Designed miniproteins, single chains, continued (2). Designs and how they scored, part 29

Each design is a single chain, and the fold is of that chain. pLDDT is the mean over its residues in the fold that is shown.

## One batch from the design tools (miniprotein)

Design m5038
Fold by ESMFold2-Fast:
Structure m5038 (fold): chain A 68 residues (1-68)
Amino acid sequence: SSRSAAYEALARKLLELARRLGDEELERMAQEVLENSRAGRDTLAALQRLGARVRARLGDAFPSLSER
C-alpha cells in the first residue's frame, strides 16, 4: 500500500537525521517505526512522537529557521 511505503520512507529519513544529530534515542525510535511498519504493527503513536521530537530538535538547533 502507498501509505506503508510513505511511512517507510519517512522512517528512513528520520533515522538518517537522528544519526547526523547523534541522537541515539531518536535513532532507536526511527528504527522501531520502520520495523513495526514492515511487520504491520502499531506505528501511529511512535510516528507522532518522532515528528514532535524532530520539530523540537530542529527548533533548538536552528532557531532562525522559519518558513513562510
Scores: mean pLDDT 70

Design m5039
Fold by ESMFold2-Fast:
Structure m5039 (fold): chain A 84 residues (1-84)
Amino acid sequence: SFDELEKRYDELRQRFLELAPSASPEQRQELYDTLLEAGATLARLKVAIKNNEPQSVIDKLEKEARRLLEEAERLLEEIERELA
C-alpha cells in the first residue's frame, strides 16, 4: 500500500539523517540520490492513485518505489555495518 511505502520512506530518511555525518561522501551521495528518487516516485504514485490512473501504472510506480526503498535500506545497512 502507499501508506506502507511512505512510512518506510520516512523511517529510512530518518536513519539517513542520523548516519550521514559518519558516512563517506560517496555513500552519502548514492544514498541521497536513491532517497530523492524514492521520494519523487512516491509523489507520482500518490498523484496516480488520486487521479484513478490505470492499475498497470499504479503497479509499475509501486514496484519502482519498493525497489528504490530496498536499495536505500541496503545502502544504510552497509554504512551501519562499517560503523560497527
Scores: mean pLDDT 87

Design m5040
Fold by ESMFold2-Fast:
Structure m5040 (fold): chain A 68 residues (1-68)
Amino acid sequence: MERERAIEEVVRSLKEVKESEAEHEEITPELVYKALKTLGIEDRELAEKIAELLREGKSVEEILEELR
């Protein structure tokens, strides 16, 4: 489903950015929301949940399972 693929792409991209950059930036709900909106998802509560799970250090797979 398109929504699930977009969510996976956002989660993977944000996690990769944090891991690859010398400067570690905290992933905020606002940052996640903007990324989701770019892929056609306007869901603030989903963005808040994804940001929380990323902040907790969960894997991409764990985050996707918790959003099912």
Scores: mean pLDDT 73

Design m5041
Fold by ESMFold2-Fast:
Structure m5041 (fold): chain A 75 residues (1-75)
Amino acid sequence: MTDAVLGAIAEALGRRYLAQGKTDEAAKWFELAADYYEKAGFTPRAYYARGLAHLARGNVEEAEKDFKKAEEIKK
């Protein structure tokens, strides 16, 4: 429960930094969000957050793989 909440907070902070153009900080917060979601057992959301971290760093191919994995597990 707590880990999922911490993941959501970390994701929100990542989005805040991304909106400010602070892509490196955004990526770190998205990675932290993914770690918390993984610990909480929220596998699709963990992949999604990892994809956001890759996207913030400009790793589009890796981001697409993580987003696709999140969707495949969710369906």
Scores: mean pLDDT 82

Design m5042
Fold by ESMFold2-Fast:
Structure m5042 (fold): chain A 82 residues (1-82)
Amino acid sequence: MEELLEQLRKILERGKELLERLEKIKAPEWLIEEARRAVEFAKETIELLEEGKLSELLALLHLIAAESEVFLVEKMLKKLEE
């Protein structure tokens, strides 16, 4: 469980940095909103996990979803910077 929580916190930080970068380059609003949703999803998952309201399996599924969303937004940002 602690390892999942640590990974979720790392994804949250990546998402926050990504959101800040997108705002600085004036990325399209839809992409900024995707990053914002990923950040909120990771934050909510961490809160539920810390409160013991989320099983390890569901936490793992949420981690995979959050990582995938952050990765996709990072990939889109790279295309916009080219």
Scores: mean pLDDT 82

Design m5043
Fold by ESMFold2-Fast:
Structure m5043 (fold): chain A 65 residues (1-65)
Amino acid sequence: SAMEYLKKAEEALKKGDLEMALTYMIFAMREAGVSDVEITELAKLFREDPQKGLKAVKDKVEAAL
């Protein structure tokens, strides 16, 4: 589920694995039906500010479910 991918993204981020965290965030957004344009924007935000990016992705995925 999208929520399971978000949990894995949070766990990866806590371990400092930014690439794995982003990968799981993209899987979560894809499963929740988030558009490719928004996924690209949120991925860019995550690379610039991981904490803000994760929060924005969580909000978007929860709103889309």
Scores: mean pLDDT 87

Design m5044
Fold by ESMFold2-Fast:
Structure m5044 (fold): chain A 62 residues (1-62)
Amino acid sequence: METIKRVVEEVLGVSPVKEDDNFFLLGGDHIKVGEIVKKLRERGIDVTPQDIINNPTVKSLS
């Protein structure tokens, strides 16, 4: 959870992000989704862009 939260905060440029905040409502787009996926995979979390689209909150991705 903390790792996902920090990646989302970094990519979207907002802090703090709450667990139930929607990434797209925070200003996320397809480019930001790709950056979130890349950074999470670098940290050992295997996610796809589709996972982010279907689970657009820290809580739903955890």
Scores: mean pLDDT 78

Design m5045
Fold by ESMFold2-Fast:
Order: sequence, then structure tokens, then C-alpha cells
Structure m5045 (fold): chain A 65 residues (1-65)
Amino acid sequence: MKEEEERKLEELKKEMDRLGAEFVKREGKTIYISLKSKDVTQSVAAAIVAIGKAFEMGWSLKLVK
């Protein structure tokens, strides 16, 4: 569980970076993502990816500035 969670967090961080977003932190079962892209399409893509990872891992997602 812990090893897989660490790998999934690393994958999420890399995907967020590629889409102009930022992985801020994980706190318990909640992940925090900042959408920084001014491109609406990239921001939507980043949000969808973050939601997908949160759902896969049983985490809650919070979007922050």
C-alpha cells in the first residue's frame, strides 16, 4: 500500500507539472492541487487527471490557488 501510494503520488506530481498545474501536498486522504495554467483546456485536463487519481486511490481532492 505505502509503496504504491508513493509511486502514484510521484506519477500525479509529474502529470500535474506537465499540464501546468502543481501538486501542493497530501494530508491524510486528501490531495491538494493548484491549477496555474491560463489555458482553460490544460486546466480542465489537469483537474480530470487529479480527479481520476484521487478516485483510483480512494482520496479526496481539493483545488487551491
Scores: mean pLDDT 77

Design m5046
Fold by ESMFold2-Fast:
Structure m5046 (fold): chain A 88 residues (1-88)
Amino acid sequence: MKKEEAEKYYRKGALLYVQGKLEEAAEYYKKAIELDPEYAEAWLNLGEVLFELKKLEEAKEYYEKAIELDPENKLAKLNLERVKEELK
């Protein structure tokens, strides 16, 4: 795995996210995950971007993956509950 390179893609995704470039942010978070599939924060932030893009089923999958990698992440659990409510 290439954690240093994954972090650079993650940071670029975060910058794009704050600029409102949600689709581009998602692409950079996906690149971070490709380089480091255990990068729980990248899975969480990709889920957040997909939630804002109204891709609720995909957001749910990515939040579930973030929780699988980091079961104590309260933010990921809260976001998963929120997306499940929006799907019903």
Scores: mean pLDDT 85

Design m5047
Fold by ESMFold2-Fast:
Structure m5047 (fold): chain A 78 residues (1-78)
Amino acid sequence: HLEEGRRLYAEGRYEEAVEAFERAIEEDPENAEAWLQLGRVLFALGRLEEAIAAYERAIELDPENEDARANLRFVRRQ
């Protein structure tokens, strides 16, 4: 489901990408990459508070993930 979500995101199918990433998280709630990608698509949808929460969760699971940290910093400036 993670790869499915990434493809849907690339196609601009953001709501469907959210569903795919949420499914990936249901299968593995500790998958930092799934939380990172969920944050990215939520940000694209303008769902800023939910995007922040997803990025914060990704950082908690993988503090060395520079993409999650950079995206969180960017979203907070909006």
Scores: mean pLDDT 84

Design m5048
Fold by ESMFold2-Fast:
Structure m5048 (fold): chain A 45 residues (1-45)
Amino acid sequence: EEKLKEYREKVKKINEEFLSNDGDIEKARKLMEEYEKLRRELGKS
């Protein structure tokens, strides 16, 4: 639960950044990459 809670906080932050991105495709891509990295880290364990 603790790890999932931390993960959700990070995902929420990344999502907020992504939604606030009005047209910066490069920024959106970077945020997406961070999101995927977080998912993989938790997916490993």
Scores: mean pLDDT 70

Design m5049
Fold by ESMFold2-Fast:
Structure m5049 (fold): chain A 62 residues (1-62)
Amino acid sequence: ELDKLIEELAKKYNMKPEAIKRIADEMGLTLEQIKRYIELEEKAKQGDPEAAEELSRLFKEA
């Protein structure tokens, strides 16, 4: 469900669910793309080089 996705993202970033929706609208991203970004960021923090490269690609293609 959309609401569950938003709540999960809000908890990870310590943000309100409404803020996640506003960021998605402002950046023209879908909530699915934002979820993907968060998952890649978590992996990059763990030292996954492929996740870091994919993050770079997402920013260039956006």
Scores: mean pLDDT 69

Design m5050
Fold by ESMFold2-Fast:
Structure m5050 (fold): chain A 59 residues (1-59)
Amino acid sequence: VDGFLEAVRGASVAALLAFLRENLGAPEEVFDAILRYLREEKGAPEAELEAIRAERDAF
């Protein structure tokens, strides 16, 4: 989990969104944790976060 946190911290918003789209079947806890990080720490646009959540719900 520390290695994951380091990778997430070093990645761009675009790279993290691409990771989520590649891993739409990931556990809800992991998916939501990354979305919260993007929203709270990276300041990602809410529209982008809503779009990726919708893609997961449709998967």
Scores: mean pLDDT 73

Design m5051
Fold by ESMFold2-Fast:
Structure m5051 (fold): chain A 62 residues (1-62)
Amino acid sequence: MASLLRAIAEATAAGDVGRARDLADRLVELGYISEEQADRLVEAAYRRDVSTARALAEELAR
């Protein structure tokens, strides 16, 4: 899980929305996040808002 959340943060920093979406969808399939949280991560990638992606990663990795 933590490795997937880190990958999302890295994709967000790079502005790679496609990769962020694929990783977020996988987290939903695994039951780690909701579809609403996945949409928020994809929006963060579109805006390059790494802080939002990191905050979710830290919360879910605990």
Scores: mean pLDDT 75

Design m5052
Fold by ESMFold2-Fast:
Structure m5052 (fold): chain A 55 residues (1-55)
Amino acid sequence: SMDDFLEELRKGAEKMSIEELEEVLKLLEQAFGSTEVGRRIVEELRRILEEKKRE
């Protein structure tokens, strides 16, 4: 399901550095930012990035 996918995405992103996550986010926005699914993924990654920056 999408929720299961987002959970795995979260676990993977939490293992990445802030710099790595920013690069992945930029690439995903360029490749899939025009799709509904892509926008949802980008939004989840932005949330994780903000959490990492608050630590």
Scores: mean pLDDT 78

Design m5053
Fold by ESMFold2-Fast:
Structure m5053 (fold): chain A 64 residues (1-64)
Amino acid sequence: SMAEEGAKLAERARRGLAAAEALGILTPEIQDLFERAVEAAEAGDLETARRLLEEAQRKVVSAL
């Protein structure tokens, strides 16, 4: 269901936040992207949530 997909995306975004923090790369930009991804996922805007999560993950990889 869309609600299950939203919950899954929100969980992935929260785990990404925690991972970035643990790696010492949680910049304000990366934090904002993950937090916005959680909000979009919880609101049921799955397309926006996926795009924001992808951008956050790309920036995390670039910071490594």
Scores: mean pLDDT 87

Design m5054
Fold by ESMFold2-Fast:
Structure m5054 (fold): chain A 72 residues (1-72)
Amino acid sequence: GALAEAEEALARARALEAAATGNAGLGAGVGLGLGLIEAGVLRVAGGSDEEIAEAYRRGLELAEENAAAGAA
């Protein structure tokens, strides 16, 4: 089902995040991906528009933070 597929995708994204340790560019991409997958899981689980928007915002913030760290 869609929820199980979303949970599997989230687990894979978290594994990629762990593998991306020490690479700011790869970490930023994984962070954004995690936010998008979290928003997708919330949407499938019947989360509110506010919760979905917050997940997107957190993913974007993490991506921007990792990009800034890589640029410094």
Scores: mean pLDDT 63

Design m5055
Fold by ESMFold2-Fast:
Structure m5055 (fold): chain A 82 residues (1-82)
Amino acid sequence: SRRRLLEEAARLLREAAEAAREGDTERAIELLERAARLAEEAGDEGTARIARGAKKLLEEGDVDSAIVAAEMAAAILRREIS
């Protein structure tokens, strides 16, 4: 269901932010890409775009902005599916 996909995407976005804070950039990038795919499957283009944007920020070394973007996307999804 759409709700289930978005719940999993929100969880992956939170885990990605945690991985990024711990300096595990590789894991954070993988989690963000998985979250983006699930958001796309759910029809949530906005969340998929934010997740891919956060991935690009990590690839460019902007860890702090990537964390903020991932947390914001997770919070938006949690509000949407509550």
Scores: mean pLDDT 87

Design m5057
Fold by ESMFold2-Fast:
Structure m5057 (fold): chain A 107 residues (1-107)
Amino acid sequence: KAKELLEEAKKALAQGDFETAKKYIEEALSLSEEPSAEQYLLMGEVYFNQGNYEEAIEYYEKAIELAPNSEVAAEALKNLAAIYLKQGKYEEADKLYEEAKKIEEEL
């Protein structure tokens, strides 16, 4: 199942093995007729850790769009906020953290 591949991708990300993580996410995507919000979230995390912030933002936005009131969306919003903090966009980052917190309180 695609879910098992995503769990292996999460382990690879935690170990800093971004190439292995990307491979597992790509395999999970190939097994899915429609990409899941979690698949987009994890791909965003790969790009974020590689310093590819434009790609990371695109994938995080796709994750939020697919599942706006989910744990996945809350995590994607927090990761977007981290990118905006790196860019010096402090007010935008704060709003994203507030949105993520509101979602987490409703879960």
Scores: mean pLDDT 84

Design m5058
Fold by ESMFold2-Fast:
Structure m5058 (fold): chain A 62 residues (1-62)
Amino acid sequence: DKYTQLGAQLIRQGKYDEAAEYFKKALKKDPNNRKALGLLMHALLKAGKPEEAKPYFDKLLA
């Protein structure tokens, strides 16, 4: 997915908030995209938003 790929590049650049927005777009297109889910959780934790990451973590664990 293009959104997931772009978000991953933004993570490498330290742009965690921007990366999280792209991963959210990827999940809006495909809610079962587990890679985007994991990367969104990672980006939110790196952005200092662990509480925002919690529901995504719970979804990833099923």
Scores: mean pLDDT 81

Design m5059
Fold by ESMFold2-Fast:
Structure m5059 (fold): chain A 107 residues (1-107)
Amino acid sequence: SLEEKLEEIRERALLAAEHVINEGFKTKDFEKVIKGLKAVMDRAVDELAEAFGLTPEQRERLRAEADKIYEEFVKELKQAKTKEQMLDIARKAVDRLFEAARRIIEE
């Protein structure tokens, strides 16, 4: 189903985001966390576009939504004081991206 495909890609994105945050905390490299999370979002957009056969216009719209979400969560990440807060912020960003993807796919 559409829901099963979305959930599979979402689960991969969440695991990738958790890995980036965990590694960043081990190395104390916050800049690497920011860049790694952008790569996770960009990959999720590409996987969604491929899995659902998005048109170039739909793909561009999804990338624009991803960029807006990324800008907002980077601001929130800079205010985060704990790994748990960063994980929660990243999870919410991924959830917002997948809600945007669902709206575009269902058009």
Scores: mean pLDDT 85

Design m5060
Fold by ESMFold2-Fast:
Parts: structure tokens; sequence; C-alpha cells
Structure m5060 (fold): chain A 100 residues (1-100)
């Protein structure tokens, strides 16, 4: 279906972002890019009527940002947190796609 293909494109986009984060040298830019990616994915999920999945992703985004803001994390800790965030989002997308 069109929604299955849309979710597959978002999964591919996440995989590309994970690869980019491995090479990123600017932690603030990496955090900002991750927030922009989250907004894009949440928006597209809501447009598809996948409100529960969008809410789960938004909750994980809030947890990620809270962790970054409450700590003075190293660049490696920031990269690990971003990769963990994207991995959790990817799992939600895969579970949503499997139910379509």
Amino acid sequence: SADVQTIQRMITYIDDQIDWIGTATDADQAIASTQNSADLIIGRMRQMGQHDAADQIDTIRQQFMSAINSQNPSADQIRQSIIQFYSQVRQILQQTQARL
C-alpha cells in the first residue's frame, strides 16, 4: 500500500541519518538535525492517521531531549543517545508497517 511505501521511505531515511551521525563532528548540529527528523516523521505519521505511533515517537523524542538537557553529555554519549532514539523510532515504524 502507499502507507507501507511511505513508512519504508522513513525507515530508509532513518538508516541514512544513523550513518550520518557516525561521521558528524558538530554535536549541536546533530541534536538539531535529530529534532528536525523527529518533527518530519511525527508529522507524516499523523498525516497517515497513525496517531498512536506518532504519540509514541513524540514521547521518546521528549525523553531523548530531557536526557540531553539534564546532562552535560560527551560527544560520544550524544551520538549513542541519537542512535538509540533512531533505533526506537525505526522499531515503531516497522511495527506500524507490519500492521498495515
Scores: mean pLDDT 87

Design m5061
Fold by ESMFold2-Fast:
Structure m5061 (fold): chain A 96 residues (1-96)
Amino acid sequence: DGNIRSLQSTIRRAQDLVDRADDGIRSGSQSMDDQRRVVDQARSAVSGARTQSRLTIDTASRTDSSQARVAQIYDQQVRDVQRRVDDVDDAIRRRQ
């Protein structure tokens, strides 16, 4: 429960950060350094979420299969955010 809520919070933060970076690229209002910083923050958040998701799945698998299923759904969300972070990072790099 606490682990799931913490994982949700981390995933949401990563989504918000990648949305901010994507908006900055689209609007052209942010410097490339600011965009890179936000993407780096999003990548760190995704890395943390991946570690947390793995630990949550491992723990749930030993104690409660229903919580393991929920953790698998969040693991998929982490993979989706990771893909978006990679796409935004590539877009910034192509603009250099």
Scores: mean pLDDT 75

Design m5062
Fold by ESMFold2-Fast:
Structure m5062 (fold): chain A 70 residues (1-70)
Amino acid sequence: SLKEELEKLLKEYDKLLEEHNKKVQKVIEEGQKLNDQKLTNERIAELNEEYEKKIKPIEEKVDKLLEQLE
């Protein structure tokens, strides 16, 4: 069903977001110890780009399913 498919995609999306947030938090903590804000920001930007590439197909599928529920 559309509901089950949507729930599966949303769970995958949430899992990827949680993993991404944990990676970002670790980079921030490491950056604070090194006192290198520029390097910290660059590493976070790289993680954000990787995350966006992973979630984009899921976001597109979710959007299409949500349109079908109308």
Scores: mean pLDDT 82

Design m5063
Fold by ESMFold2-Fast:
Structure m5063 (fold): chain A 93 residues (1-93)
Amino acid sequence: DQANNYLLKGIILLNNNQYSSAIAAFKKAIALNPNNASAYNNLGIAYSKLGKSNQAISAYNKALALYKSLDSSNPAIAQNIASINANIAALKA
């Protein structure tokens, strides 16, 4: 899956503190699969690390909309929603 390959590449770049390159990879993942909630979540993290709070919040809100369209009885989905809400709150403080 080419979208998943760009997502994984972005995560590796993010873990190496290569935030601008990570953003480019996550945008490629989103272009190939616009319903990839994980790509939007990681895009938000990368923007947050660069101090781009408005872009981070925008990406997080897209991730929230996508996760909320999934079965929220799944603990992993519920945990992702909770983590994103906490990250948005931290950026607004």
Scores: mean pLDDT 88

Design m5064
Fold by ESMFold2-Fast:
Structure m5064 (fold): chain A 90 residues (1-90)
Amino acid sequence: MEEEKLLKELIEELIKRLEELKLPQEWIDKMRELKEKGASLEEIEKFVEEIIKQSDPETALRLRLLWFALKQDMELRLKKIKEEEKKKLE
């Protein structure tokens, strides 16, 4: 449940950043669809890679850095959840 919430928050932040970068509405709409259907992290990453491949070098670099940052934030939040679960057993 918590992992699904983090993934949805990740997608929402990604959508917001894509809108700020003024990317085509088609990609924003598809990302919203992925969020609504409960897409896995792997499905989202695959779609981000597709956007990167179709983007100019500057946009591709910005998207890679953005995705890296969002993925790192999610991993840190997941680690914190696991540490809290471990404390509950101690």
Scores: mean pLDDT 76

Design m5065
Fold by ESMFold2-Fast:
Structure m5065 (fold): chain A 75 residues (1-75)
Amino acid sequence: SIEELVEKAEKYKEQGKYKEAGELYLKAAELYEARGDLEKARELYGKAMEAYEKAGDIEKAVEIAVRELEEVISK
């Protein structure tokens, strides 16, 4: 389930595996977005961004932020 992906991401975050945590938060966010749960998707995109920032992957964090902005202006 999507909730299991989030739980796994939290465990990777606790282990300091921020890149792996970010990847799982991003997947969970995309799945919530696909099912129309935009509020939960935005929350998880935020968590993915934070995880990538902690991993030093600023480019990926910015990519996620731009994706969120594009969604707002498309509607």
Scores: mean pLDDT 80

Design m5066
Fold by ESMFold2-Fast:
Structure m5066 (fold): chain A 86 residues (1-86)
Amino acid sequence: MDPAELAERARRLGEGVALALEVLGREELARRVLEVTERLARAVEAGDEAAVEALRPELEELDAAARAAYDAATEEQKAAIREALA
């Protein structure tokens, strides 16, 4: 896969996670996901492997935080996320 395709996939994934977090009222976390995902996409497009590796710990923290937010969500909130992502 070329860097542009990888970058586009990263942006799409970030947008989906951010949308789910917005439904959960986690606006600041959603903003941070979009910011870090865009930084990842730009590093991938530039072929900057060091920048991609430097983002890994922050991406892992955001993934853990997003997962924890989803796990703490009510069934109604989870249904709203599924609706928003459909």
Scores: mean pLDDT 83

Design m5067
Fold by ESMFold2-Fast:
Structure m5067 (fold): chain A 65 residues (1-65)
Amino acid sequence: MEEAEKLLEEAREAIEKGDVEKAEELLDQAFSKALLSPDEEFEKMKPKLEELAREIKEAREKQEK
């Protein structure tokens, strides 16, 4: 679980640096790690993954402006 959380933190830092592609890659890795966890752990992680995915989408839109 901590490994997936670390990937989420790294993805957020990538967004702050404007590296949306790296953030997307890190989100995919975090999602894969969470899916390998027990269902209870995945359910706790799901809202964090969804929030980060939304932030990545918004960051991508900002780059187009």
Scores: mean pLDDT 76

Design m5068
Fold by ESMFold2-Fast:
Structure m5068 (fold): chain A 64 residues (1-64)
Amino acid sequence: SAESNLLAGEQALENGFLEAARVQYTKAAEEGSAEAAEKLAELYEELGKLEEAEKWREKAEELR
């Protein structure tokens, strides 16, 4: 579920597993989680991937 994937992403991020967090947040956002899409945007922005960050911010607004 979106909630399960969001939680998995949060746990991965807490443990420093950035790629695992990205994968889990992507799954949650694709299942309709606006929160996960916003977390993805934050992660991409921190990585300097501004185009990807903007894409996921837009997706988060669409899901609200």
Scores: mean pLDDT 83

Design m5069
Fold by ESMFold2-Fast:
Structure m5069 (fold): chain A 57 residues (1-57)
Amino acid sequence: KEKIEKAIEELRKKGYEEAAELVEKLFFEDKLSPEKIIYLLRKKGYEEAAEIIEKHL
């Protein structure tokens, strides 16, 4: 939980606002695991955002 929050903060700080909002929705609203979120981000082409989240897990 805390790791995903730090990852979202880093995404926003680096200007990946759309990816940060998507991750926040998928984790807090849809209750997806971080692993599934990373997979979906990569599928949608948010490769750098996916790497940031993976780094924090």
Scores: mean pLDDT 81

Design m5070
Fold by ESMFold2-Fast:
Structure m5070 (fold): chain A 82 residues (1-82)
Amino acid sequence: MLTLPEEALKVIDIFAKAFNLPKSVEEAIRQAIDEAARRHGVEADAQTVADVLGVLSSLYRKGMSEEEFEAAIRQAVDAVYG
């Protein structure tokens, strides 16, 4: 069950549309952030989600594979949550 508030989900949706990400990658971002927030016992607010997406945008390259996206998502989440 996702613990992300509506404003956090909206920020992820806007990011995914801006970068033309497939739904599978958008869902992977949501799941990774939800899992990290749950592990740290905190709620993922819109600002924390925006910080993760900021790191992810710096790692983004056109034509990235699914495996490259999974690695980039993990790196971005780890950079913000530790």
Scores: mean pLDDT 78

Design m5071
Fold by ESMFold2-Fast:
Parts: structure tokens; C-alpha cells; sequence
Structure m5071 (fold): chain A 75 residues (1-75)
């Protein structure tokens, strides 16, 4: 139905917005990690940034999979 399609479109837009926001965070952490490594920051600080980046990349993968599933349901 049209109502079901509108609900899926809204969910798609919400997931897409989260994915875009997450992409900005990934770039920020990746840049901070690059600077920390270049400037010789403490290993513990580098490790925390690497763990944060891994967490964000995992979240991105989950959101991409969800977005593709919604996209397939809309087609």
C-alpha cells in the first residue's frame, strides 16, 4: 500500500541521515588517529582512537545493510 511505502521511505531517510552523520564522525576520528600517529601520541591514546574507529566502521556496515534491505523492499 501507499501508506506502507511512505513508512519505508521515512525509515530509509532516517537510516540515510544516520549513515551520513556517522560518515562525518568516521572521517573526524580517522583524521585524529592520523595526526596522533604522526605526532607520536601515547600508544594508549592511539589504541582508543583505533577502537573508536573500529566501532564506528562496524556501525556503518550495519546501517548500510539496513539501508540496502529497505531499498530492496521499496523496489
Amino acid sequence: SEEEKEKLKKEYEEVLKKLMDLGVKIVDVAVRLSIAKKEGAPQEEIKKLEEELERLVREEKELVEKLEKIKKELE
Scores: mean pLDDT 87

Design m5072
Fold by ESMFold2-Fast:
Structure m5072 (fold): chain A 68 residues (1-68)
Amino acid sequence: DAMKYAEEGKKKYEEGDYLGALNYFIKALEIDPNNKEVIEEFEEFIKSIENEVLKKIWETALKEKLEK
């Protein structure tokens, strides 16, 4: 269930575990790579990341998943 991994990712993000959050969003997209709701949430979190290095890691991960 892709949405369950996305929900867990959101919880990790709220806890300050940004790499754990990223891992869960990656798992969600591995299950359903065309899930627009998961993609939109992933993009929303990227917009909220202030650390430029971490932001680039998240952007790269999303781009790789959208490229197939």
Scores: mean pLDDT 80

Design m5074
Fold by ESMFold2-Fast:
Structure m5074 (fold): chain A 56 residues (1-56)
Amino acid sequence: KEKLIEQMKNFAKSLKEKGYPIERIKEILYLTLKLQFSDEEAERIVNKIIEELEKE
């Protein structure tokens, strides 16, 4: 779980560097995480990753 979250964070950072808007990054991450986690947990993880990206 921890390793997966780290990989998703790096993936999100890569998408941001390529010029993807935050809304699209959120959708991609949410759909990916939804495969392994509940909708609520996936959304919480996505929001945390996005908040960290916005504070860089």
Scores: mean pLDDT 78

Design m5075
Fold by ESMFold2-Fast:
Structure m5075 (fold): chain A 56 residues (1-56)
Amino acid sequence: LPPLTPAEQAGIVAAQTAAKLGLSDEEVARIASRAMREGLTPEEAKKLAEDVAKKK
């Protein structure tokens, strides 16, 4: 398997965190796409998912 890029790692971390926090598949996809597009670190991606979940 090719190594994951930082953007791919951020997307995966955001998606996994959002899913564990009970967000919908649509919300998980949006958060993951945003994390990858904004070039977030995995730590920032996790915080993004947590912040979105807290606003619900």
Scores: mean pLDDT 78

